# Designed miniproteins, single chains, continued (5): the designs that were tried, part 41

Each design is a single chain, and the fold is of that chain. pLDDT is the mean over its residues in the fold that is shown.

## One batch from the design tools (miniprotein)

Design m17396
Fold by ESMFold2-Fast:
Structure m17396 (fold): chain A 80 residues (1-80)
Amino acid sequence: MTPLQQLEELFAQFRAAVAAGDLDSAVRHFLRMVSLFAAHRDTLSEEEYRRASAMITEAIRLLDRATGGRAPPEVPEPPA
């Protein structure tokens, strides 16, 4: 199993957790993806690095949506 294959499997698990609404599991899988990427970033080829980076970027977008946009950039959200 290569680092890219491990990252691919973690990304699939992350997406499944997001789809299930399991935020805690999603965050755990995401942090594991980031740690794996950081540990192997210098070993990855340019192509593998680009693919891995794209998966992490997509995971960040999915996680942001899954957290319900708690960060208030330019859209004020009422406290409820």
Scores: mean pLDDT 75

Design m17397
Fold by ESMFold2-Fast:
Structure m17397 (fold): chain A 81 residues (1-81)
Amino acid sequence: SMEDIERAKDELVVGVATNDEEKIVRAAEFLLRNDEEALREALREIKERFGDAGVEYVVKTLEKAGKLEAAKRVREIGEEL
C-alpha cells in the first residue's frame, strides 16, 4: 500500500539518522521489492540531509547484512542522484 511505502521511506531515513542497521536493511529491501522509485526518493532525502556518507552508510549496512544485490542497486541509484 502507499501507506506501507511511505512508512518504509521514513524508516530508511530514520535508520540512517539513528544508526539502526536492522531498520535500514528491512526498509531498503522492502522498497527495492515494492517501489524502487520510492527508494530513489528516500535516498535523495538521505543525500540532502546527510550527504554522500548517508547513502554510503546504507550500502555498507546492506553489504554487512549479506544483501549484496541490494547494496549494488542502492549504490547504482545513489550514483545517479
Scores: mean pLDDT 91

Design m17398
Fold by ESMFold2-Fast:
Structure m17398 (fold): chain A 137 residues (1-137)
Amino acid sequence: GALSAFARVAGFDESVPEEERVSAARTLAYFFSSGPSPLEFAKQFLPYVTEEDKEIAEKLRKGVEAVLLLATDDPEVLAEFLRSLGIKSATVTKAQGLLKFVRGFVSPLDVLAYAATGEDLSSQSDEEKLAAIKKAL
């Protein structure tokens, strides 16, 4: 669910493979493309992160920050955030690449296909994407 996606994004560190970090970002993009904007969705969690226990609240707060950064389209802010998570290799250029990659998946179906298969199927037809998802499940 959305909370598990937030927890995964909040757990980003240099030991997590880049492909898994991108997959987590795409999962978040999927939830936000099918509902309210990332910013409006993130606002719904702000009261919750102040009411829960310290460890859960901190993880959810970091997840909300990651979502807000995806919404702002600022690669400098995203690069700084990634460095704050311990990803010292995060540069503006890499953050631009990540934002472009996440935004390349403008369709919820593209994000689902990648989450299910681990492969970028965005160039395939919707019928082929659905067939690949069903085969992976």
Scores: mean pLDDT 53

Design m17399
Fold by ESMFold2-Fast:
Structure m17399 (fold): chain A 84 residues (1-84)
Amino acid sequence: SKLEENVKLLKKIVEKDEGVKLALIEGLKERGMSEEEAERLVEESLTSPSAMRELIKILGISADEFLEGLKIQEELLKESEKKK
């Protein structure tokens, strides 16, 4: 499912770039979440499709839009690694 793909890809990206996790936490805080609630939801979204559904719902985007955003981030990380 798209939610399971989002979970797996987000976990892979966050393991290489903590900045993505911080950006998601900030996005959730801008939407009215406390820092503790935002951190918990992002962490749960690394392993849980149901938490991922809540994350994308709060961000106001579709699962497909989120997946495309993560794919772009993965490509940028790969390019950074190749260029040093």
Scores: mean pLDDT 82

Design m17400
Fold by ESMFold2-Fast:
Structure m17400 (fold): chain A 64 residues (1-64)
Amino acid sequence: SAAELEQRILEHAVGLAKQYALDKYGKDAKVTATAVDPETVKVVAETKDGTFTLELPVSELHKL
């Protein structure tokens, strides 16, 4: 179904967002990536230097 396809696309985008944050902040960062809506993934990265929050468009994550 379309809903199942949208869910799989979103799950893939969440994985890409998590990998992007690990590459950006380092493997010691505690990264949480969550789909907040069908177009946006929110990433929280907890590091020794502080906590960083990113909102990444799903459309841009698929270009990575």
Scores: mean pLDDT 81

Design m17401
Fold by ESMFold2-Fast:
Structure m17401 (fold): chain A 78 residues (1-78)
Amino acid sequence: DKKVIEEDLEDVRKELREQGLDEEKIEERLKKIQEFLEEYRKEVEELTERNARNPDLSEEEREKILEIQKKIEELAKL
């Protein structure tokens, strides 16, 4: 799972480089994304473990996932 995130970050690096961003700016953006992904991974891990025992996601849990995803998108815009 952590390995999958690292592979995705490499793809993002390539995309940003193709967009014409400076390497320093790309590294800053990736660092922010990776930092937030670690927090997201922790939250998702807890939710996934709970869901494995009961496939029902509460409305509150669904809202949390959406909020975290929105924060990742906002960081990606920087």
Scores: mean pLDDT 64

Design m17402
Fold by ESMFold2-Fast:
Structure m17402 (fold): chain A 98 residues (1-98)
Amino acid sequence: MKSLSEIYEIVVESLKGPLSDEQVEQIRQKLVELGYPAAFREGDKLVVQIQADTREEVLKVADEIAEIMFELGVEGVKITIKDSKTGEVLEERIYRRS
């Protein structure tokens, strides 16, 4: 039986190559404003740590991150969700702006 409150890692990548320092910082600041302060730059990627009771809650955060990236002019986003306990990839999502 798993604990109801799990820590998930959301790894955010641009499909056109590494996110710039400016893009990572802008996304991080917007996430802090939305109540997700555990957002960190890790090399060329943004990593967001979310404590959530359901996978659906984590997916909602992933959708919000993709929307922020589209507002910043990023055309394609890859988001990978990992379970912090197991290290397993639970979900991989590709978002494209039409």
Scores: mean pLDDT 76

Design m17403
Fold by ESMFold2-Fast:
Order: structure tokens, then sequence, then C-alpha cells
Structure m17403 (fold): chain A 85 residues (1-85)
């Protein structure tokens, strides 16, 4: 789980730093894929813990960059996923 959580955080950072809308959509697709694999291979509790760690990382970034729309969109995406589990 630690390796997948680390990958998810790295993908979150790539999403925030994406230069184009196409790059954003590709990275978002990869995030969906990793989360889907986690849901198939790990318990709901483990997936929620990993998603909360990624959310905390994005929220920490937003404290320094509160106007970053990509980070805000990613935060909303992660919160919605956590609430749907």
Amino acid sequence: MEELTKLLIELAEQYINAKTELEQEIVLGLLYMVISIMKLTHSKEEVLEALRKVLAHVEEYLKKHPDNEKAKKLKEFLKKLIESL
C-alpha cells in the first residue's frame, strides 16, 4: 500500500504541475487507474487511508497556493471519492 500511496502523491503533484489540459487529463486518468487497482487489491479502510494522505498533501499545497485552480479541482475530486467509498 505504501508504494501505491507514494505513486498517488507523485501523480497528484504531476497533475498540479501539468502544462496543458491534455496533460492534466492523462494524469487524472492515471490517478483513476491507480485508485481502481487499489480498490481491487486492498480493503476499503486501506484505500480511504491512502486517499486521505493524498488529500492532506494537496490541502498543504493549497495553503501556500490558494489560487491554484488545478489543486482545487484535485481536492474536490479526492473529497468526492472519499465520500463515495
Scores: mean pLDDT 84

Design m17404
Fold by ESMFold2-Fast:
Structure m17404 (fold): chain A 85 residues (1-85)
Amino acid sequence: MSKEELKKRIEELEAQIAALRARLDGMPDTVQKRVLRHELDRLEAQLKQLKEDLENGKISVEEAETRLNYLEEQLARLQAALDAL
């Protein structure tokens, strides 16, 4: 995967996180909502760090792809958890 392709995937993941946050904000305030919001905040922070590390050349494209795959899996789990509420 190229750096260009990784940047596009990061932007797509940022958009998915924003959409999930908007869905979460429309939900009643429950313990489950608070847990999911906290998990989403952590995911967003990790994605921001990945984006900065990639832009600054602190990590390889291969390392960035590995981290991005992990973050995409975490978002999919959060989406499934929210859909189960």
Scores: mean pLDDT 84

Design m17405
Fold by ESMFold2-Fast:
Structure m17405 (fold): chain A 109 residues (1-109)
Amino acid sequence: NPSVIEQAKSFYLELLDSFIQALQQRGDSDTAQQYQLVKDLLNGKKLSDEELQKVLDFLLQRGLITEEEKKELLSLDNSTQQERIRNILIQEAMRLYESYPVKILPPIV
């Protein structure tokens, strides 16, 4: 359902904004940068190979990909890598959206 995907994406973007603000307030600029790149990629912005590496580090840290999947993704061209990563982020957005019936913000892990 496209409307559910768009609602999930919107909810996830709001979560990312809240996490970025909280991380910046506590001086965790590196993690805030990772969340900003995730937000940028989800919004369709083109990322450099260095920026995509930071997103892959985020996905690995969050358990959204394995070390082997990260190696596979790094072997792909930039455009294919971005599309594959965006799809992983959309699935995570949908998982979070379904997990929070009241749509409250979870604590930063």
Scores: mean pLDDT 80

Design m17406
Fold by ESMFold2-Fast:
Formats: structure tokens, C-alpha cells, sequence
Structure m17406 (fold): chain A 80 residues (1-80)
């Protein structure tokens, strides 16, 4: 696997889990687990982007992760 393939695959998986979290918004515990998985995949994509020296992709992934983390925090605060 090339670093570029790792970035694209992990980005795809992160987006898939973000979508699953949205589809399961009426089940907050399930949505939280999907968002945590998405954050993990975004982290893997970012590490691959750092290794590739793709600073633009690193910044884009960092911003996306921050958005997902904000949503995760909001959901956790609603659940006690």
C-alpha cells in the first residue's frame, strides 16, 4: 500500500462512519461509537499525510477531526 492509498482509504472509512453516525442520530450511544471510529481513521490518514509531506492534506484532516470531535463532545454532554 502506498501512503497516498492509505490516506484515501482512511478518509473514505472516516466519511463512511460519519455518515453512519448521522443515520443513527436517534441512537446516541451508537452514533458516539461511529464518531470515535471516524476520529481514529482521520488520525491514521493524517499520520500517512505527514509521512508523505502533504501539509495541505494534514491541515484539512486536522480541521475535519476537530469538527467530528466537537460533535462527539456535544453528543456525550447530552447523555449525562
Amino acid sequence: MSLQEMIEENKRLAEEYIKLAEENKDDPQKAIKYLELAIGYLGQARHAAISLGDLETVEELAKKREEVEKRLKELKEKLK
Scores: mean pLDDT 85

Design m17407
Fold by ESMFold2-Fast:
Structure m17407 (fold): chain A 68 residues (1-68)
Amino acid sequence: SKAEALALLEAAIAAIRAGDLETAERHVVRLYLQGFISAEEAQAIGRAIAAGDLERAIALLETLKRRL
């Protein structure tokens, strides 16, 4: 549901802000597996996290949240 997607997006953003990147990646994988985001979107967020570009990762998640 839209509410489920929103909760996972907000949880991923909160995890990144807390420095819990493992939890953030788990939420992104769940968003992808549940069909809320595309593989390309999930990979873009994952690459930003891996690169330490947390501002970009948050910006991508916020953009997805606004599109819901």
Scores: mean pLDDT 89

Design m17408
Fold by ESMFold2-Fast:
Structure m17408 (fold): chain A 85 residues (1-85)
Amino acid sequence: KEAADQAIANMNAVKAALEARLPEITDRVMEKTGLSREEAEAVARYAINLVAFRYAGDPNPDIDQAVADAEELAIKIAEELKKRR
């Protein structure tokens, strides 16, 4: 149970840190892809959730790396979304 409690705490910490930087990630996605703010924010939020789950097992999550991972994933998702326009 100790390991499970730690994993949940780590995931929540990473998610909170990434959500605090949501405007930064959203602006980056808009700049790189030309998506609207609404579309960019939606893909940024989706990427944040996916990246936070990846860090669930990490007892010492690197928040700067997690932000970089979320930005990269959001841009990839946004490029795929842009192909549909």
Scores: mean pLDDT 80

Design m17409
Fold by ESMFold2-Fast:
Structure m17409 (fold): chain A 70 residues (1-70)
Amino acid sequence: EELIKRLASAAKVVLRNRGYSKEEADRIANELEERLKSLPKDATQEEIAEVIAEVTGLSLDQARRIVESL
């Protein structure tokens, strides 16, 4: 759960830097946290990155960087 919260927080920072409002970034980060919680505990870093890209609209390369930043 701590990892999921950190991933959502990192994604929120990226979204804010790309011009998303605080409210929109908070909403997307919350949706991401819920989606990540639904993944199996043995989910790969690539599977996590794919979910981040899907939920946030960021590129897969950007999502991979978020996962790598932790």
Scores: mean pLDDT 83

Design m17410
Fold by ESMFold2-Fast:
Structure m17410 (fold): chain A 112 residues (1-112)
Amino acid sequence: FVEPTDEVIDKAIEKAKEKGAPVLVVSANPETVERIVERFKEAGIEARGATSEDEALALVDAHPADELVVIGFGSGIGIANKAAEHARAKGKKVTLLALDPLTNEVKEIELE
């Protein structure tokens, strides 16, 4: 397991600001989720975190916003994809982002 770098988190924050939407952060590691969520909140962006598929889907269902940015890291990318597809199926506009700490890049994943 490689921790997300501050650089890749900063890039994700810039991307979320461009979208102007609240953020859902998904990772199997609670400490990683907490760190990323706090960084988004410090940047003035509404952010919530999930460590499981059930939590992620419940947060999507409870979220009042019509647009969401869903962010996945490591093993959480699969859960983030499921959460993004669920949000889209509910009529929300969704951007899915994957964080790569090895390249310090944020990849936007195309939804099917």
Scores: mean pLDDT 81

Design m17411
Fold by ESMFold2-Fast:
Structure m17411 (fold): chain A 95 residues (1-95)
Amino acid sequence: SLAEAEARLQALDIDALVAELTELRQAVAAGALVHSPASRARLRDLIAKLREIKAILEELRPEVEDKALFDAQLKLIDQEIALLEAALAAGEAAA
């Protein structure tokens, strides 16, 4: 159900994830992630968590009333994953 999937999303500590994404976006803009093995490991963890969130949200889609708004939000998650994956690939190539 929608409520059960929302409970699963709450269990993923989304507030902490959002804070880390904000920090990583700033670091990516500054090029800092290219040179840090620890930052690359953190990127991999966050990409995995975003993919997990996306999978849960996709299971929710049939139960959502505003599918257009929901699909727009999924596109934002896809864009974020793509940006983080590009940053990780650049960092790994530079290592």
Scores: mean pLDDT 71

Design m17412
Fold by ESMFold2-Fast:
Structure m17412 (fold): chain A 109 residues (1-109)
Amino acid sequence: MSSVEKLKEELVENAVKKRKLSPEEQKRLRELVERAARIYREATAILREKYAGTDFTDEDEQALAANPTPLLKAREYAVEALDLARKGAPLEEVEEKVRLAEEYYRKAL
């Protein structure tokens, strides 16, 4: 997987091409994808620092899911928002997941 920045660019471009989104919808989608990508990056960086020197494996992610923290929930909601954007879900659904990601991220700080 390339960087998260490249992923968000591709998601917006593909949604625009596939659904012929209005300029306002395109701007809103870009803002939502950017917000989700930011929370994903920041939450992942904090989680990695907390488990210093450890890469998060699938096993580590499953263990954290069994004991969810606000920071983990923020990352998961950010991933869900990006996935919904990629699938071309309604912008309202993407926005709801972004709001949840930001809410849990604030609770983690």
Scores: mean pLDDT 71

Design m17413
Fold by ESMFold2-Fast:
Structure m17413 (fold): chain A 76 residues (1-76)
Amino acid sequence: SQQQDVMNRGRQLTQWSQQQDWDTVFDNSEDYLTRLQSLYPDNSVIRTNLQNVRDFRIRRNNRDRQQRTLQRYQQS
């Protein structure tokens, strides 16, 4: 079913993202969308997606910083 295919793809993407450097994933996504924005400057969808990638990167970096702080505390 379409729902099962979407769920299976979602699991695969999650597994790949856990094995990848998140900074590299964000850099590649932001670069790609920035290039698209240069070609289609008035496209609101591209603008929104670029902002979403930037927001997600900020949230990820904040979570990683918090996790590192907690891990240091737990190792003490």
Scores: mean pLDDT 68

Design m17414
Fold by ESMFold2-Fast:
Structure m17414 (fold): chain A 68 residues (1-68)
Amino acid sequence: MEAKERVLAKIEELLKKGRISEKEAEALKEAVEAGDVVTVRSGIHDLLKAGRISEEEAAELLALVAEL
């Protein structure tokens, strides 16, 4: 699976689990589709700092974003 598709799938998973809002998921998906790596990375760090995702989940997402 391509890195972009994997990032989008993980964002959808977080939304389905209620760990991020629909607005946050939409903003992250739009940034991924646009190739805006800076915005995606910033959003992931914000979620980690807020305790809404684990360090493991953040590391996985950041590794995939680095391949975009």
Scores: mean pLDDT 81

Design m17415
Fold by ESMFold2-Fast:
Structure m17415 (fold): chain A 59 residues (1-59)
Amino acid sequence: SEAEVVGEVKALFPQVPKEDIANAVRKVQAANPQADKDTLKALIVLELKDLYPALVPEA
């Protein structure tokens, strides 16, 4: 599941390093253990936006 989420997020933001995506996934999952995949993906995108605002623009 982690690898799958990392792959999906990497497909959306190919310029963001996979390691940073994996770290964001772990952080978000630890804080939101009962959240569904779509909710986790949305929170991961917000986390990456703080690190890479130029690569993860506001939707």
Scores: mean pLDDT 76

Design m17416
Fold by ESMFold2-Fast:
Structure m17416 (fold): chain A 110 residues (1-110)
Amino acid sequence: MEEELYEEAKKLIDEAARKAQGAGVAASLLKEAVEIAKKLSPEKAKEIGKRVVEVAREAAREAIRSGSVYEQRALAKLLRETAEIAKEDPVLQPAADELLRLAEEVEAAV
């Protein structure tokens, strides 16, 4: 079961990376991956957290580059929600801090 959850989290992150052009879609997939990460061992949770931050950073960069206020606001909201979920797990706290920083960066671009 844990290995299946870990593979599912990785698939969600890979799909988010492919759909970075959809304002809310990528962030929604990352939010699901973080929910799964909370059920994994600390080692796997930390790995998923790092991958989520990598994809979130690219999504933030693309949203800022797009100049779309709608996309920027939608992404910032979902990044904040994902950070709040991640904060519930001590292993994911560094990921939560970075996701919140990315949300603030996107909000500053509006």
Scores: mean pLDDT 81

Design m17417
Fold by ESMFold2-Fast:
Structure m17417 (fold): chain A 78 residues (1-78)
Amino acid sequence: SALEERLIAGLTSPDFGTQVEAVARLLALDDVEFARRVLERALPRLSPAQRRQLRQLIGQADPSPVREAMLALLEAHE
């Protein structure tokens, strides 16, 4: 979907503000399956620095099923 492609682009952006917006939007959608799919597609395109930044951004969010699923996926790919 257009939203899925936009969020993948946001997560893989070199711009910090764009990454923050993409993470916030994934968390707000509260769709675990969608968030996993987006993050799985983004992961191979991320530099080590971008992966650390995403883990930090997601880790700072309020606890939720989406947050926990995203953190588990990032942990599995270390």
Scores: mean pLDDT 85

Design m17418
Fold by ESMFold2-Fast:
Structure m17418 (fold): chain A 77 residues (1-77)
Amino acid sequence: MEEAGRRLQELLARLKEAALAGDREAAERYREEAKRLVAERAAEAAAASADPLSPEEVAARAAARLDALLEKWLAEA
């Protein structure tokens, strides 16, 4: 879990860097990779939880936030 969290932080950092540099293509690639990682993590959390969250709902919410962050950082570039 900690290692997956570190990987997600690395992807978010690269996404931000690419977006602020105006490299939309690279930023979108990092965004899609981060979305996949979040979906995998959500599935793991649901399997381990006594009160499991919907992995689809968690992934969708994270995807919306990643989309918003990408647009925000691109606007700041």
Scores: mean pLDDT 75

Design m17419
Fold by ESMFold2-Fast:
Formats: structure tokens, C-alpha cells, sequence
Structure m17419 (fold): chain A 77 residues (1-77)
């Protein structure tokens, strides 16, 4: 739990831009974050694969709200 509850909101033109950002800004993590997916359909597998990759490496994507074509991902502690 954090006192400033202002997660950054970021918008991406493509799923690939989102994946590149999340991978480049991944942080060490002792436990998995809470991840909520909204309206992802065809992109859920690609994003899910990145999260599995990061977790196996002991990392997590940065906290925030991420908008992209066809969906949104919210990452919280």
C-alpha cells in the first residue's frame, strides 16, 4: 500500500510499443503484482507471455494504467 495513489497513465499506439516499454522498465519483484486486463482479446496472449517471462526472471512490470489499441492493462501492488 502506497500513500500517493496516483498510478501513471500511459497510452501506446501499438501492443508492441507497450511490450517494449514494460520490458525496458521492469523492476525486481519479490511477489507477483495484481494485473487487470480490459478488452484485450487477441493481444492477451502476447502480454501474458511477457508477464510470465518477467516473473521467471524475478521481475515485474512497473505499476500503472496502460492504454493501447483494443484494451487497457492496470498493474497494482
Amino acid sequence: MVDPENPPVRSFASVQDLLDYLRANAVPAEKPPQIAFHEMGQHAEEIGQLFVELLKAGKAPPLGIYNFPAGQVTITP
Scores: mean pLDDT 74

Design m17420
Fold by ESMFold2-Fast:
Structure m17420 (fold): chain A 79 residues (1-79)
Amino acid sequence: KEEFLSEEEVNKISEILSDLVKEGYLTEDEVQEIMAELVKYMEENKIGGKLTKSMADLIAEKLEELGAPKEKVEEIRKL
C-alpha cells in the first residue's frame, strides 16, 4: 500500500526545490527533468495525482546525484 504525502509535505518538497534553484545547486531544466520522471512513475504505477513516499525517495536520490547539500536531501527523505 502506497503511503501518500500530506499537503504540507508536498509544499516542503516544493520549497526545498525552489531554494536549491535559487542557491544554484539545481537548474530549472534539472527540476523539470525530475518532474518528468515523477510523471512517468505515476503513469507506470497508476498513481492518480498525489505524491507518495516512494516518489519523495526518488526526488531525494536525484538531488543527491546532482550534488545538492545532504541536509536538504535528508529533509525530503524524512517525509
Scores: mean pLDDT 77

Design m17421
Fold by ESMFold2-Fast:
Structure m17421 (fold): chain A 59 residues (1-59)
Amino acid sequence: GPAPSAALKEGTAAGVQRRTGLPAEEARRLGEAGAQIASMLGRPTAEAGADAAMTVAGL
């Protein structure tokens, strides 16, 4: 699928950190995974990315 934009990765990481309180470094790692999934699903939003990241993390 298409690579996620920097803005999508950053927005997704911020969403993950806001929802979980995880450290910024871990939120960025999860944000990259979530942003990739959101892009593949054709829903390239920070909210969709954060939802995907939470699912991947088992949260």
Scores: mean pLDDT 81

Design m17422
Fold by ESMFold2-Fast:
Structure m17422 (fold): chain A 78 residues (1-78)
Amino acid sequence: EEEDKEMEEIRKTILDYLKNNKVSKEQIDRFKEWVEKGLLSEEEKKYVEQAIKNGPNASEEDIKKMKELIDKLEERRK
């Protein structure tokens, strides 16, 4: 029960993190839908969550990797 809410907050944090780093709103919305539909691999989800977990210590390179991941997913979903 509480774990479900925590997972939703993690997802919202991911989206907010990406939005604050100037990722387009459309890409963020699609990323959220892909996560909820289970289109992302478990490794990809873990990687993004790990970057958020290290939020204060996350490098700009970690943020760039998340943007690249979103871009790749958009290309595959054409």
Scores: mean pLDDT 58

Design m17423
Fold by ESMFold2-Fast:
Structure m17423 (fold): chain A 68 residues (1-68)
Amino acid sequence: SEREKLLEELKKEMERLIKEGLSATEAFIKVTDKLLSNPLLQADPDLLGELLQEIARKSRELQERREQ
């Protein structure tokens, strides 16, 4: 689905930012800013909310891995 593909792209972007030296928190902020700045997602608040929840979950997972 389009939602699933977009979610996977966002998760990969967050992982890429971390590989480039950003913290999990910094990567989360960048991805969140990108989502909130997207006019198409502003027109679909349900999709925006679902994506934000999934990205927050991924960010927490990556933060826990890095703190080890």
Scores: mean pLDDT 77

Design m17424
Fold by ESMFold2-Fast:
Structure m17424 (fold): chain A 74 residues (1-74)
Amino acid sequence: GRELAEKILELMRKGLSLKEALEKLGFSPEQAEKAAEATERVQPEVVRRLLAGELSAEEAGIEAIERGLKEAGI
């Protein structure tokens, strides 16, 4: 959920990739890869909302990760 996405974003701000953050949190390499690919697929819609002023940069990061995790079945 959102709390997991927030924790992942904090790890990414410390220099980890999305895959590295998920693996550090105990997800398999296969789950981490699927989540990263899903996050890339949702990114254009989240960026559109960011540019429209609907989301802050931080909210956009959290939303993209959360939606990516949901699509990956995490």
Scores: mean pLDDT 82

Design m17425
Fold by ESMFold2-Fast:
Structure m17425 (fold): chain A 79 residues (1-79)
Amino acid sequence: DLLQQLLQQQQAVQDFQQTSLQVGSTSSNDLSQQIQNRLTLVPPLLQASQLGDPDAQQQLDLITDSLNSQGITVPLPPP
């Protein structure tokens, strides 16, 4: 189910946000791993957002803004 997949993605996003806030600069290797995990969540969230899911759009915006504020460019598809 698309709904079940989105719920799992939302859980992963929330877990990631909590981890990101707590880790800070504690471990550069762990931070790099978390960044890679965020990037792997972008495509499915983008597809769900394109399908008209506002929660997916909000999660995508949060991940993108978080990564950009840390100097990481998110490769979003062109318009």
Scores: mean pLDDT 65

Design m17426
Fold by ESMFold2-Fast:
Structure m17426 (fold): chain A 68 residues (1-68)
Amino acid sequence: MSAPVDVLAEELARALGADKSWLRKRITELVERGLVEVVFDPETGRPEIRVLTDEGAEAVSRLIREAE
């Protein structure tokens, strides 16, 4: 069964033309550091990344730039 991180990584890989396994690993590292959380939106059922800290916001911005 696909975890929210796996589904998000697949969607971002498709959108950015990046490697899914690399994105999954990087997103998991951010979650483990407590900088972000990845959940299914209860209204849409789609995966979303929620920024928990200012450091998390910067880390997500860097991830997107590196993935492009």
Scores: mean pLDDT 78

Design m17427
Fold by ESMFold2-Fast:
Structure m17427 (fold): chain A 100 residues (1-100)
Amino acid sequence: MKKEFAEVVQEAVEKALKGELTDEEAAEFQKKLEELADPAHLEKIRAKLKELEEKYQDIFEELDEEELKKLAREVADFLAKEFGLSEELKEKILEKALKE
């Protein structure tokens, strides 16, 4: 993983969690992430999301809260590992996702 990619992701996540991320800053972070993204990492992320979607396909129709929480945790764990997020940032993402 490119160090610059992980740093941009960490800054964007930290600002978003603090409520300091403007729409303009979000657009700039997205552009930088797209420019720094390794196509191989994007393919791996895509493959993992497809596997999770197939595994949890039935819950999208039934809205099982416990299975949705499990899916959110698996997605957050995968993204934190791939983007090099700290455990503290991963837990904050999970808290925000599970609150809404």
Scores: mean pLDDT 64

Design m17428
Fold by ESMFold2-Fast:
Structure m17428 (fold): chain A 67 residues (1-67)
Amino acid sequence: TPLAEWLNSLPPEVAGQVATALMFDPELRDEAIAALPQLAPEKRRWAGETAVPDLSEEAKKAYEELK
């Protein structure tokens, strides 16, 4: 999917954090869940370790740009 391809272009930490934020977005959650198996393992690791309120500045910007 375009979302999975875009996330895989981001640094691992940013990709994982953005994917986590997308899972809490009611409009993008289903697409984010579908994208998770398509992410590199290192990026999926960061998705599990990051709480939405603790997103890095880079992840916040990427998430806002997607909206």
Scores: mean pLDDT 68

Design m17429
Fold by ESMFold2-Fast:
Structure m17429 (fold): chain A 94 residues (1-94)
Amino acid sequence: ELSVEEKAELLLEDARKFVKFAEEAVKRGLIPEEVLKELQEILDELERLYKEGKMTEEKINELRKRLMEVEGRAMGMVARKVGMDAMIALAQEV
């Protein structure tokens, strides 16, 4: 199975992709800037812990749960304004 470092790298890639989605959604007026700020704070903490070699299975699980919660809120907000098909199309652009 994946090492802690490999799991951390995958979570970082997911967080970076979702920050790009959220940036575009904010530009289009689909979500509040505060949601992007929450995602950026999670990404910043992930990057800091990874660079410092402080990533653990527990921290990965904690940050993944936080990321998934904010992702769900952001995607739900976009889908409510433009519909699911348009939300999926936007996610594919980033």
Scores: mean pLDDT 84

